# Ledger of designs, part 68: designed miniproteins, single chains, continued (5)

Each design is a single chain, and the fold is of that chain. pLDDT is the mean over its residues in the fold that is shown.

## One batch from the design tools (miniprotein)

Design m18502
Fold by ESMFold2-Fast:
Structure m18502 (fold): chain A 59 residues (1-59)
Amino acid sequence: APDPAALEADILIALGLIAVALGDLATAISQFSQAIALAPDSALADVAAANLAAAQQQL
């Protein structure tokens, strides 16, 4: 069975990327941070952390 936390983290990463595309960096940062918190020891956390750093650099 899929891990619900990993699925939610993946959805948050997708929503964060949509927020970046819309220019809403504050929302994107919040969504990526939540994804890291939900799945901290996963490859999804690494993806979220990279996107978080990129979004913060754009501020």
Scores: mean pLDDT 81

Design m18503
Fold by ESMFold2-Fast:
Structure m18503 (fold): chain A 67 residues (1-67)
Amino acid sequence: SMMEERLRRLEEDFEEFLRRAEAGEYSREEIERAVALLEGLLARPDLPEEFREVLERTLRRLRELLE
């Protein structure tokens, strides 16, 4: 389905972003900005559950990089 295709691309994009972030390719400020954006997305009432899971996983890993 189109939703499954979009979810897969989202997961791939976030994994690449996380890989680059873990390699130190982003500043602390850029990671903090990404965290704020993901928190905003998670606050949206009609976010599909599968997308919520991907966003929550990504947010958790980004927060670990800020510790």
Scores: mean pLDDT 82

Design m18504
Fold by ESMFold2-Fast:
Structure m18504 (fold): chain A 57 residues (1-57)
Amino acid sequence: STVDFLREAAEYLESQGFTELAEELRRLAEKVEAGELSARQALDAMIRIGQEFQARL
């Protein structure tokens, strides 16, 4: 599921030291689970978050 994917991605990022990114992905997973976001909206947001983080490097 999209929720499981986001949580697994967050766990991986946290293991690599990207705690802030992991927290953002967990919030997306929570919003999908609560019905506040569709799976597509959450995945689009994840891509945007990753791009914004890359731009900060």
Scores: mean pLDDT 82

Design m18505
Fold by ESMFold2-Fast:
Structure m18505 (fold): chain A 55 residues (1-55)
Amino acid sequence: SSARERQAAALAAAADILEIGAEVNAASDLPGAEEAARADREAARELREEAERLE
């Protein structure tokens, strides 16, 4: 595997983790959870876009 393939896989994995975190936060009624979910979803989107550019 190339370094680009490994980097793309790592970015995709990081995005998956952020999406799971966003889902957990979205289900929470704690103060700031909704804002945290939005931030995690945006970060995941950016990481997926970067991963796609490497493919």
Scores: mean pLDDT 84

Design m18506
Fold by ESMFold2-Fast:
Structure m18506 (fold): chain A 87 residues (1-87)
Amino acid sequence: AKEAMELFRKAAEALRAGDWEKALELNEEALKELSKVENEELRKLVLAEGQILMTEAAEEAGLLSPEEAARLRAELEAKAAEARAKL
């Protein structure tokens, strides 16, 4: 879980810097590390939290409107809450 989250943070930083190709590469690495997490609920939680970081970075980089980012964040927070409830 830690390795996947660190990769999502690096992907978000790359996205904010305008290096969206590097952001995509790091996001793919994060998903690969996440696939190694045996607990399904923990995988879902880390995925949702990582996608929230990417959504915030995309909004800051101008790739998502504030309205689109708010909608995606709400959906992802709901998924994170469901996963936390099962842990």
Scores: mean pLDDT 83

Design m18507
Fold by ESMFold2-Fast:
Structure m18507 (fold): chain A 61 residues (1-61)
Amino acid sequence: DEVIERLERLTEGLSANARRLAREIALGTDDPEQMVAQARALAPLLSPEDAAALVAAMREV
């Protein structure tokens, strides 16, 4: 899946937890707006730095 491969590259350097959540979001939906919304909803479970990077990665995928 090209979306998963791109997302793994965009999340290189983030925590393992942030990368796992990114993959789970991408597996659950292919709607970019839904991916961003899910990343924002999960942001409180991550450090502020990882949360911001995850949302940015979801917008770029």
Scores: mean pLDDT 78

Design m18508
Fold by ESMFold2-Fast:
Structure m18508 (fold): chain A 55 residues (1-55)
Amino acid sequence: RDELLKQIDELLDQRHELLAQALENKDDPEAYKKLQEQIDELAKQIKELVAQLKA
């Protein structure tokens, strides 16, 4: 359980940093779209880990 919480926290930090980078790069459509895809993938991973924690 503590390992799941740690992993969730690390992924949340990574997603938050990528989100900030996407906001800074909104004038670069290619970079913005790549960052959005990475953010979406991290969000899915976080959702899976949270579901495991609740189970």
Scores: mean pLDDT 80

Design m18509
Fold by ESMFold2-Fast:
Structure m18509 (fold): chain A 87 residues (1-87)
Amino acid sequence: SREEILKEIDDILEGMKYALEVFNAVEAGDLEKAKEIIDEAVKNLSPLAKRTALAMLEAFVRLQERQGKDVSGLKEALDYFRKKLEE
């Protein structure tokens, strides 16, 4: 139904929003803020939104590596997210 499709789109968009907020915090050098955003995502997001956020962060790592950028902070945030999803 339209309602089911719109709910899935909203979940995907919310996951993307959290991934971008984590990325922005890491780019600003604020890993503690990135971890706080991840804690909020794990608590508040649906399973689809969490999966979307994880996939987006993985994509950001790959993109940054291809551009020769330091991905250490982004990888630490991604590893933290994976750890929290297993709890």
Scores: mean pLDDT 89

Design m18510
Fold by ESMFold2-Fast:
Structure m18510 (fold): chain A 56 residues (1-56)
Amino acid sequence: MHINEEGVERVSRQYGVDPERLREALEAGASAAEIAELLGISETTARVVKHDLTRP
């Protein structure tokens, strides 16, 4: 699995979250619900974000 590091920086800035925290959550295989809680967004939006940041 490859994480889009530029995407992580962009999303973290957009939602006011630490990029390292978001990156670690994605590497740990966090669920869309967990990412939604981390970013303060809907689970549906979090699924799209997770998919775009963790494309193989």
Scores: mean pLDDT 80

Design m18511
Fold by ESMFold2-Fast:
Structure m18511 (fold): chain A 59 residues (1-59)
Amino acid sequence: KEEKLELLKLSIKDMPKGSKVKISDLAKGLGLSKGTVTKLLKELEKEGVVEIKGNYAVK
C-alpha cells in the first residue's frame, strides 16, 4: 500500500513543472485502479506535492 504511494510520488516528481496528467492515465500507467490512485493523490495533495483539478493531477 505504501509502496504504491511511493511509486506515485516518483511519477509526480519526474513530471515537468506545471504539467498535468489525467488521473485515469496515471492509474493505467501504474497498473492501479482509478479509485486507488485518487485516494493516494488526495494524500499527496494534503502534503502539497500535487493539486487535484477535476480529473487531473497538477504539479
Scores: mean pLDDT 76

Design m18512
Fold by ESMFold2-Fast:
Structure m18512 (fold): chain A 73 residues (1-73)
Amino acid sequence: MKEEELNRKVEGATRTGQGAIRAIADATGDQALGERAVEEVRRKGEEAKKQGEKGLFDLERLTREKGAELLAA
């Protein structure tokens, strides 16, 4: 995969994940957990740009785990 293509996918996944987490946090009222999860997704996105497809997979998994955690809270 070309670097530009990977970076675009990681940025898209990060933005989508952060948006989903914010929406869940707004719905559940747990804004503190939502803010922490958004920051964790952002940091994981930066790591993913350096780790290739494994990083993208790890980013997507983290986003799903944080969304589930917010829904369970």
Scores: mean pLDDT 79

Design m18513
Fold by ESMFold2-Fast:
Structure m18513 (fold): chain A 79 residues (1-79)
Amino acid sequence: MKEEARRRLQELLDRVSRKAAELAAKGTEEDLLKEMELTMVGMELAVALRYLDKMSEEEQEELVRELERKVRETLERVE
């Protein structure tokens, strides 16, 4: 369970990081603002991964669900 939660969070972080890098490379003002939103979510994912081992399985499941929702909503806004 803990290993699955870590994998899911890492997959989200990788996805967000790739999209942020793509937008940063485009260099338009609009793309820069979108990159900033993705970077903020990426920071939340990185913090979650750092403290994951300190959480119960229930806390991990709740955190992963919330971060999956935030990533989805952020990606929808930047598309």
Scores: mean pLDDT 81

Design m18514
Fold by ESMFold2-Fast:
Structure m18514 (fold): chain A 88 residues (1-88)
Amino acid sequence: MSKEELLEKALELLEKARELAKEGKLEEAEKLIEEAEKLIRKAFEGDLEVELELGIAALVRAVYKAVGEPREGLLKAIEILIEFLKSK
């Protein structure tokens, strides 16, 4: 799979995860985010900026879940990742 193919697939998974999160299907959305993150890591091969953005998205999910807002945390994390990928 080329870098471009990996990133296209990651974006498709993140867009689907956003739809699932809006429907309250949080566990399904989380699984798609995890699959997208694997593809992003594979595409960028240990890029520090990429790891920092993935870390920020993970932290946002964790913090929002801890305060009882897991849906909002997932939606915000997905948006961070989509915007990051579109900026590359």
Scores: mean pLDDT 85

Design m18515
Fold by ESMFold2-Fast:
Structure m18515 (fold): chain A 58 residues (1-58)
Amino acid sequence: MEAAIEQAVREARLALEKAGLSEEEIERATREARDRMSGLTDPAEMLLAAAEVVAETL
């Protein structure tokens, strides 16, 4: 579980950095992604939740 969350966060952070968002915006988005993923047990659902946070932020 932890490894899947960390992978999803790293991918989300990279996407937001490439989009030119500020560090403050990236930290808020990654925090939101972690919070959404903390209640999930399926790695695929965790990746989807992180991707949705990225899409909402962009």
Scores: mean pLDDT 78

Design m18516
Fold by ESMFold2-Fast:
Structure m18516 (fold): chain A 105 residues (1-105)
Amino acid sequence: SEVLEKAKKIVEKLGGDMEKIEALVEKNKDKFKDLDGYSLYDLFAPSLSYTKTIELINKILETGSVDDLTPEEKQSLASLIYGLAVGFPEQSKELIEKLYEKLNK
């Protein structure tokens, strides 16, 4: 998937632990079919509020940089982006493409 390959590059730019993220995705993969009881943010970024997640995404889209994020914020955002690309590729495509373009300038 092109979306998944772009998400992997975003994870690399965030310094995310890909092995840890892939393990988390595999553990929760079956839950993507029945997410009515789950928040995607709670599964992949439990330490990061929805408001904070949007703030961090907007900062990256404005600056093209991840340098202002803490290591914990970077890891949480990396996990969320990868989870979105695996579980919801069509819905997350525009966001992932915008983040990919901004971080690869």
Scores: mean pLDDT 78

Design m18517
Fold by ESMFold2-Fast:
Structure m18517 (fold): chain A 53 residues (1-53)
Amino acid sequence: REAEIRRLLERGREHVELGREAFEAGDWDAQTRHNDAAVRAFAEAERLGLVFG
């Protein structure tokens, strides 16, 4: 379970970084999609019992 949570957090962080790069490139649609993916990954990690702020 901890390994699953860690993978979800890493995936979420990767999407946050990709969203930031898309924002800097002016691709707002890609930024929104990556941010949505990050939110879903973080929410799933929290559902598995890890609380993060």
Scores: mean pLDDT 78

Design m18518
Fold by ESMFold2-Fast:
Structure m18518 (fold): chain A 81 residues (1-81)
Amino acid sequence: AEERRLEAETLLAFAEIYVALAKIAPVEDQYETGLKAVKLAREAVRLEPELEGDAQAVIDEVYRILKEKDPELAKKFEEEV
């Protein structure tokens, strides 16, 4: 239980780091970086469902970043997530 929660919180922390990286990434790397953040956030929720709200905030922020830089990438993101 404790180990699983720590793993989930660590995955969510890495997801937040990838969101920060996506904000400063070149457009060509931004989609891939954002998708990594989402995968980490979703894995955190799989281990600890209580983190669903925090994970959704990560997903929403990635979408916002992509939409601001390239609306076509944001649409692709919506279809894959």
Scores: mean pLDDT 81

Design m18519
Fold by ESMFold2-Fast:
Structure m18519 (fold): chain A 94 residues (1-94)
Amino acid sequence: TRREAARLETSALFLILVAEVSLDLGDIETAKQSLRAAAELARELGELTGQPELAKRVVEALERAIEALEKGDIEAAKESAREAARLLKELAEA
């Protein structure tokens, strides 16, 4: 439903914001955990909206952010997280 899609979008966007704030504070583990949680919500949103390909792109962007953090590339992680947030908004508006 549209209400459920809005809830999943809002929760996933909030988790991406938590990840970005955590990175600014040097808390890499909290950032990675928040990005993983956002990816799970994006998968659910994709199933709910009938847009699995767009949801896959959101998840891939979040996974790239996590991989960048594991390599110590904070700027690449932030870029991928911002891309995920943009795609996530598009997914929820569908």
Scores: mean pLDDT 87

Design m18520
Fold by ESMFold2-Fast:
Structure m18520 (fold): chain A 58 residues (1-58)
Amino acid sequence: MEEELKKESEKLVKKAIEEAKKYDKEVFKQITPEERKKMIERTFELLKKKREKELEEE
């Protein structure tokens, strides 16, 4: 379950970066690994909210 959320976060961030890179190639050059980790963290938090609602709706 937790690994699933982590993988989803990584996929969503990768997809967002790819889309942004198509729109603006400079985006890829500006995104550091540290910033990418923050993006993954933020996406993970969004997915955790879904899980939290799932637990509340049991």
Scores: mean pLDDT 71

Design m18521
Fold by ESMFold2-Fast:
Structure m18521 (fold): chain A 63 residues (1-63)
Amino acid sequence: SLDYLKELLKAQASYLARKVIEKFPDKKEEVERLYQEALEAIDNGDFEKAYEIIEKLRKLVEE
């Protein structure tokens, strides 16, 4: 279902955001902003934007 997909994307965004903050505490403000943008995009059904933000969070974990 669409709701299930939204929950999976929110869980993924949450996991990645937490991993970035754990690794780079100085990026907390930036990461919290990206996380909120991801949640808003997911809730609005803007999956293109949601995937883009999740990809940004994934790249931040790699630093």
Scores: mean pLDDT 86

Design m18522
Fold by ESMFold2-Fast:
Structure m18522 (fold): chain A 83 residues (1-83)
Amino acid sequence: MEEEEKKKEQEEINRLIGEILRLIGEAIDLILTHDGKEMEEVLKKVSELAVKAIKAFDQGDLKSAQEYLEKARKLIEEARKKA
């Protein structure tokens, strides 16, 4: 039973990591298409939020992990509107 729970947690972690990597990729793409110090700051903030999301998930705080991912997504959206 514990082994099955660990497998489900690993699948959820893998899905969360996939979302984080996609979000970082979107931020990198934004920097590559739009040169500027402002875009570097966006990538830095997105990366910090991604690390916080991973840490929160590792601690079992799925709600905080999702909130950090949503904040990162909003930063990318706002950056695209300025570019």
Scores: mean pLDDT 72

Design m18523
Fold by ESMFold2-Fast:
Structure m18523 (fold): chain A 96 residues (1-96)
Amino acid sequence: SAANIRKQAERLGIPEEALENPSPELLRQALEAGLRYLERFLELYESEDPEKRQEAIEEAKEELGVDELTDEQLERIVAKYREELERLRAELERLR
């Protein structure tokens, strides 16, 4: 979860030192970006379009730093992403 939040914060131009003592607004923006990323990933993975599904698989490979993923490994990643999505939604609900 922290790694995903850091990646999304970097994409928003938020410096790492700002994450050490973030304002509620900066934290909210980072959490929203993380949530959007996970929603996009799951949408691509669950797509009936083989090209979109392959895009999601390639993103998962890059995230893990591996050349290949087994179906079992991919299912575990998807399950973790679904759990992280629910957690990020709960965190955003607290911050609003």
Scores: mean pLDDT 73

Design m18524
Fold by ESMFold2-Fast:
Structure m18524 (fold): chain A 105 residues (1-105)
Amino acid sequence: SLPELIPVRFAVGTADGRAILLLGKNVTPEQLLEAARKIAELFGVELTPLQREALRNAKDMTDEEIEKARALAEKLGMGVIVLENGKVVDVFGSEEARKAAEALA
């Protein structure tokens, strides 16, 4: 997870230990959970109970919060997928994030 001061909806680790942040605006917990499940399946990992709980309690992010999370993810070498209205609107930071975003389309 990112530091407490930077809100994140979800982070998933890949099989190679690289993390993808799943960020969202105007998305439901069900949409986030479905996206997270597809990403986890793509990389051969299972969502933990803690990750499922984080997704259920996730709140919508502002554009400013997304930009802060993006900047921090770039510094940490993490991939980022941004969802808006239940669809992928942006993807950056890693090849793993691009592949995951394709699986969500």
Scores: mean pLDDT 69

Design m18525
Fold by ESMFold2-Fast:
Structure m18525 (fold): chain A 97 residues (1-97)
Amino acid sequence: SRRENILRLIGLVLRVIGLEFEIELLEEEMKKKEPTIEQLKKLIELEEEAIRLLEEAIELAKELGDEEMVKRLEERLEENKKRLEELKEKLKELEEK
């Protein structure tokens, strides 16, 4: 139902916010010293989870007809995908040392 879909969307968005907050805290810690392989792997895992939840939230927002929410979530998805690509490249470079 529409009500159930709205509650699910809210739950997904809150989970994404929590993951993004954890990512931000880890990125701030990584700025202080050279990042470790373990830190990069953890960030990759968090980004992949955030991407999955954002993709689910976008589909749900589309079903609800919330075009503004779809656009905001799609912008956030693009940001997280770019961040994931950067993290994977950094991990590759660090593993090749």
Scores: mean pLDDT 87

Design m18526
Fold by ESMFold2-Fast:
Structure m18526 (fold): chain A 62 residues (1-62)
Amino acid sequence: MELIEKAREALEKGDYKKAVELASEALTRDPRNPEALRILAEAYKKLGNEEMADAARRGVER
């Protein structure tokens, strides 16, 4: 929960790199966490990394 909250806050502040790091760490603890995958997808999209954003979205939609 703490990692997800911090990742969301980083995303809101425009710190997309930090959002990716925090969401990725949350996924190492719970690889099926849909909120972490959504934050990761949004952060990668904002960074212009469409390939990684698409991969994260596929994880959520499965």
Scores: mean pLDDT 74

Design m18527
Fold by ESMFold2-Fast:
Structure m18527 (fold): chain A 68 residues (1-68)
Amino acid sequence: KKEELIEKLREQLKALRDAVAASGTPEERIAANEKYAPEIVKTVKELMDLGYTPEEIGRIVRELVAEL
């Protein structure tokens, strides 16, 4: 289950990155963040519930973002 949540987080971060990159206006960038950020936060909370520390989650997020 932890692996599935990490994969879900990767997909969510990529979707947010791609949506922001496709945004031509500040309003579109805000809309992209508002759409994807709550889902990302939910996945992060689920990872914490499975025993990941905030530090470990921060490292995972940085590693996933580095795969841009």
Scores: mean pLDDT 79

Design m18528
Fold by ESMFold2-Fast:
Structure m18528 (fold): chain A 55 residues (1-55)
Amino acid sequence: SKEDIKRITIELFRIIAEIAELYVEERKSGGANREEVEKKIEELKEEAKKLIEEA
């Protein structure tokens, strides 16, 4: 439905914001947690894919 698409779009913007925050934290740490950050970003990308499948 149109309401579902709107909700999914808002959630996608939230996921993008979280990914951006993770990249900022990686930069601040000088790459100390790069592998952990990369794993979290991949998990967020998979969540985004699932949301799009619901649309």
Scores: mean pLDDT 81

Design m18529
Fold by ESMFold2-Fast:
Structure m18529 (fold): chain A 90 residues (1-90)
Amino acid sequence: MPEPSAGDLRAAAENFREAARYLEAGDVHKAILLMVAAMILVAASQDEEARKYTMEAVKEVEEYIEKGDYKKAAEIARETAEYLEKKAEE
């Protein structure tokens, strides 16, 4: 059976993967909404390491969005999804 928080972390990972796709498509508004939903799920998981990692990653994504580097922003969003999936397996 998955740990109680694992479902929330997996759902957050899916939202970050979708956000990365929207960032590469230039749909920043949808990407931001998905990242906000992912942050709510990470907070609900009560995994403090995952929360800290995700907060830092979202700040980096926002910085690259402000620079117009949507490809790099999408890369960080995907790396965040991979981290959250791995964390859910622990």
Scores: mean pLDDT 83

Design m18530
Fold by ESMFold2-Fast:
Structure m18530 (fold): chain A 57 residues (1-57)
Amino acid sequence: MALSEEEKQALLEEAKKILEKTDLSEEEKQRLMENFEKALEISRVSGLVALHELKKL
């Protein structure tokens, strides 16, 4: 199902916080954020899966 605007913003902020705590380069962090945002645009399930993958970093 589609995400609300509030849910999308909350998930984007969570992804940013996760990436900020990683040892990845700024270029890698930007690429991962872009991929995550695309996943959220596809579906709620895709967004949650992408967030779960980021947490594994």
Scores: mean pLDDT 77

Design m18531
Fold by ESMFold2-Fast:
Structure m18531 (fold): chain A 69 residues (1-69)
Amino acid sequence: MLPVIDGSVPGTVLRSEEIREVQRLLGLEPDGVYDEALQIAVKIFQKEVGLEENGIVDEKVFEALKKVA
């Protein structure tokens, strides 16, 4: 599926495998789905590390998660 609009897609560039890793790092069940609960957890983490609270896991968020987990 080709993306037409990416501005509001949480985890837009992440594969399900990476999403599961993010879920494990945040202490959530690794469903591989970027749902509302994961988005909220990501926002909380972004606030704690001083990143933009947008609920999107970009390279900075993913790198920070790996460093603290």
Scores: mean pLDDT 68

Design m18532
Fold by ESMFold2-Fast:
Structure m18532 (fold): chain A 70 residues (1-70)
Amino acid sequence: MEEAIRAFEEAVREASEAVQADPEDLEALRAAIEAARAALPSLPAEYQPAAQGQVEALERRAAELERRRA
């Protein structure tokens, strides 16, 4: 359980760092989102709503960047 929370937090942190270092690096952002999403089902039920919100925020950011490339 603790390892799943740590993995999720690391993935979210990596996504945030990727956006800060290169805001248009979609590949790094997508990889971090996939890692966070993979860890999500292993989180305690009480933590999942907040974690799901974080993943959705990152997905919206990625969608905005993709739209700007079009």
Scores: mean pLDDT 74

Design m18533
Fold by ESMFold2-Fast:
Structure m18533 (fold): chain A 75 residues (1-75)
Amino acid sequence: DELLKRIKELKEKATERSKELNKEMLEELKKLEEKEKANPETPQEVIRQQVIRFTAEALRRIGDILDEALAEMKA
């Protein structure tokens, strides 16, 4: 009963934070596109490394959102 309500609330909060993260991810992707466009001679490996780092950071932030939701449920 109470636990199911908390799970639903945490899911809604996580969804809203995911939307915010999505906006930030789109902004960072635009920056990466502008960098590639500004210097087309940049080695593809460098761009790939930037994309990998960005993806890893985004995944880490998703993990943080989930950890916060779990901490709130535990409290």
Scores: mean pLDDT 72

Design m18534
Fold by ESMFold2-Fast:
Structure m18534 (fold): chain A 75 residues (1-75)
Amino acid sequence: MREQAERVLEAMGRALEAAGVDPAEREELLRRARELLERVVRAYEEAGEEGAEAEAERLRAELEEIEARARAAVA
């Protein structure tokens, strides 16, 4: 789980950098994404795979919102 989360964050960081998002904004967006991914990891520790899956579903919607904010930052 944590390794998968880290790969997602790395991909997001590269995409934001390629899009020319300011470093400070990029760091803030990555921090928010990391916080959401940490919730999934925490749910896995507390309730196993089922808990992680439920949090991942919620995480998708919140990550989509972060992506929209990142897109607005480059527009």
Scores: mean pLDDT 74

Design m18535
Fold by ESMFold2-Fast:
Structure m18535 (fold): chain A 96 residues (1-96)
Amino acid sequence: MKIDEAEVRRALADMLLALGNKALEKGDYETAVEYYRLAVEVDPDNADAWIGLGKAYLKLGKYEEAIEAFRRALEVDPTNKEAQKGLKEAEEKLKK
C-alpha cells in the first residue's frame, strides 16, 4: 500500500494539536497559538485545532482572531458545540 498523504497530514496535525493543548493547559497561550496555527496549516480540516486556536486567542484577548478561528472550525464541523460556544463567547467579549 502507498503512504496516504492525508493520513500523514492528520497524524502530524494531531501531534501539533496535542502540543498546543499542553501549552494551553500550562497557560503558555502564545506557544499554544503557534502549535495550533501549525496544526491548521498542516490539516485545515482539523476542527479541534481551529477550536484550540480560538481558545488560545480568547485567553490572549485577541477576540477578532478567536472569532475567525471558531468560524473556520464551524466551516469544517457546523454541529460542533465547542466551536459554537467559543464563537458566542468571543463575540460577546468583542462587544463588551
Scores: mean pLDDT 85

Design m18536
Fold by ESMFold2-Fast:
Parts: sequence; structure tokens; C-alpha cells
Structure m18536 (fold): chain A 61 residues (1-61)
Amino acid sequence: SVADLEEEIQRLGEELRRLQAELDKAQAAGDTERAAELQRQIDRVVGRLLELGERLQAALD
């Protein structure tokens, strides 16, 4: 449903914000291994958000 899509988008948006804050901390600390792992997680979340955004757009027409 549209509501389920909106809820998943909201949860992933919150996760993305958390991961970005952790990435900023890892980069400030010079933790390159941690930063690389966080970047991979961010890339996956961004990819999922793009897919859900397309589904939401389709559901609204």
C-alpha cells in the first residue's frame, strides 16, 4: 500500500541520516576501514530509497 511505502521510505531516511552521521565521525577520526563499510551501507540504503521512490510515484498516478 502507499502507507507501507511511505513508512519504509521514512525508516530508510532515518537510517540514512544515522549512517551519514557515523560516516562523518569515522572520516573525522581517520578510520578508513569503518568509513568504507559505512559508505557501502549508505549506497545500499540509497539504492533501496530510489526503488521505493519509483514505486511511490507509480502508486500516485
Scores: mean pLDDT 89

Design m18537
Fold by ESMFold2-Fast:
Structure m18537 (fold): chain A 53 residues (1-53)
Amino acid sequence: SLSELIRKAREEAEKAKDLTPEEQAEVGRRIMDEVFEARRKAAREGKLSEDAK
């Protein structure tokens, strides 16, 4: 679900603090792209756009 994806993104952000600033920026951008794609798929599958439900 989208909510689980967001939670995972938060955990990855915390771990990314041990990485270089460049890698942290890459992680953030990657996570945002995944969230937007998940919303689009959820809408097509008949789920809500916000929480993928």
Scores: mean pLDDT 69

Design m18538
Fold by ESMFold2-Fast:
Structure m18538 (fold): chain A 82 residues (1-82)
Amino acid sequence: SMEALELRIERLKNTSLEELEERHQRGLEELRRLGASEKSIEALELTHKGEVLIREGRIEEGLKLIEEGGKLGLENHREAQA
């Protein structure tokens, strides 16, 4: 919903860049631990870049990257279950 999206944007605007970077590094470590595909890593990197852009006030650009990361993540999930 739009309300859920607005709440996500609000939370990201109130998250420090350092905290976003720390969260991203933890995500990368987890993916590497699980032996995740390059596509999973790319999806996480797109999501992180999008969240940083939202934090910087570049909402439209940030949301576009998060959407791209989500699509890659779904594609990877479907491939793993095929």
Scores: mean pLDDT 83

Design m18539
Fold by ESMFold2-Fast:
Structure m18539 (fold): chain A 95 residues (1-95)
Amino acid sequence: KQEAIDTLKGIIGSLENARKAAEAGDKKTAYTYLISAQLLAVALNVIAPELKEDVEKIISKIREAGKHLDAGDYEKAIQSLKEAEELARKTLEKL
């Protein structure tokens, strides 16, 4: 339980930092934190398989944000990041 909580807090922190970087137009920094969030989400799927559906939704929004960053669509990237943050926070509330 504690490992899943700590991992979710890590995902949330990485997503917040990715969003702040995207808001500042810093694509490189946004990508660095986006990759960090994705790796933590993949790890969460291993340590807490019962959260699989929630984790898959979070990963989907992370991938969506990455596509929008690649396209230079920062508004949509920020929206996807906010949605990923919200999903991660709701998942944390279940623990």
Scores: mean pLDDT 88

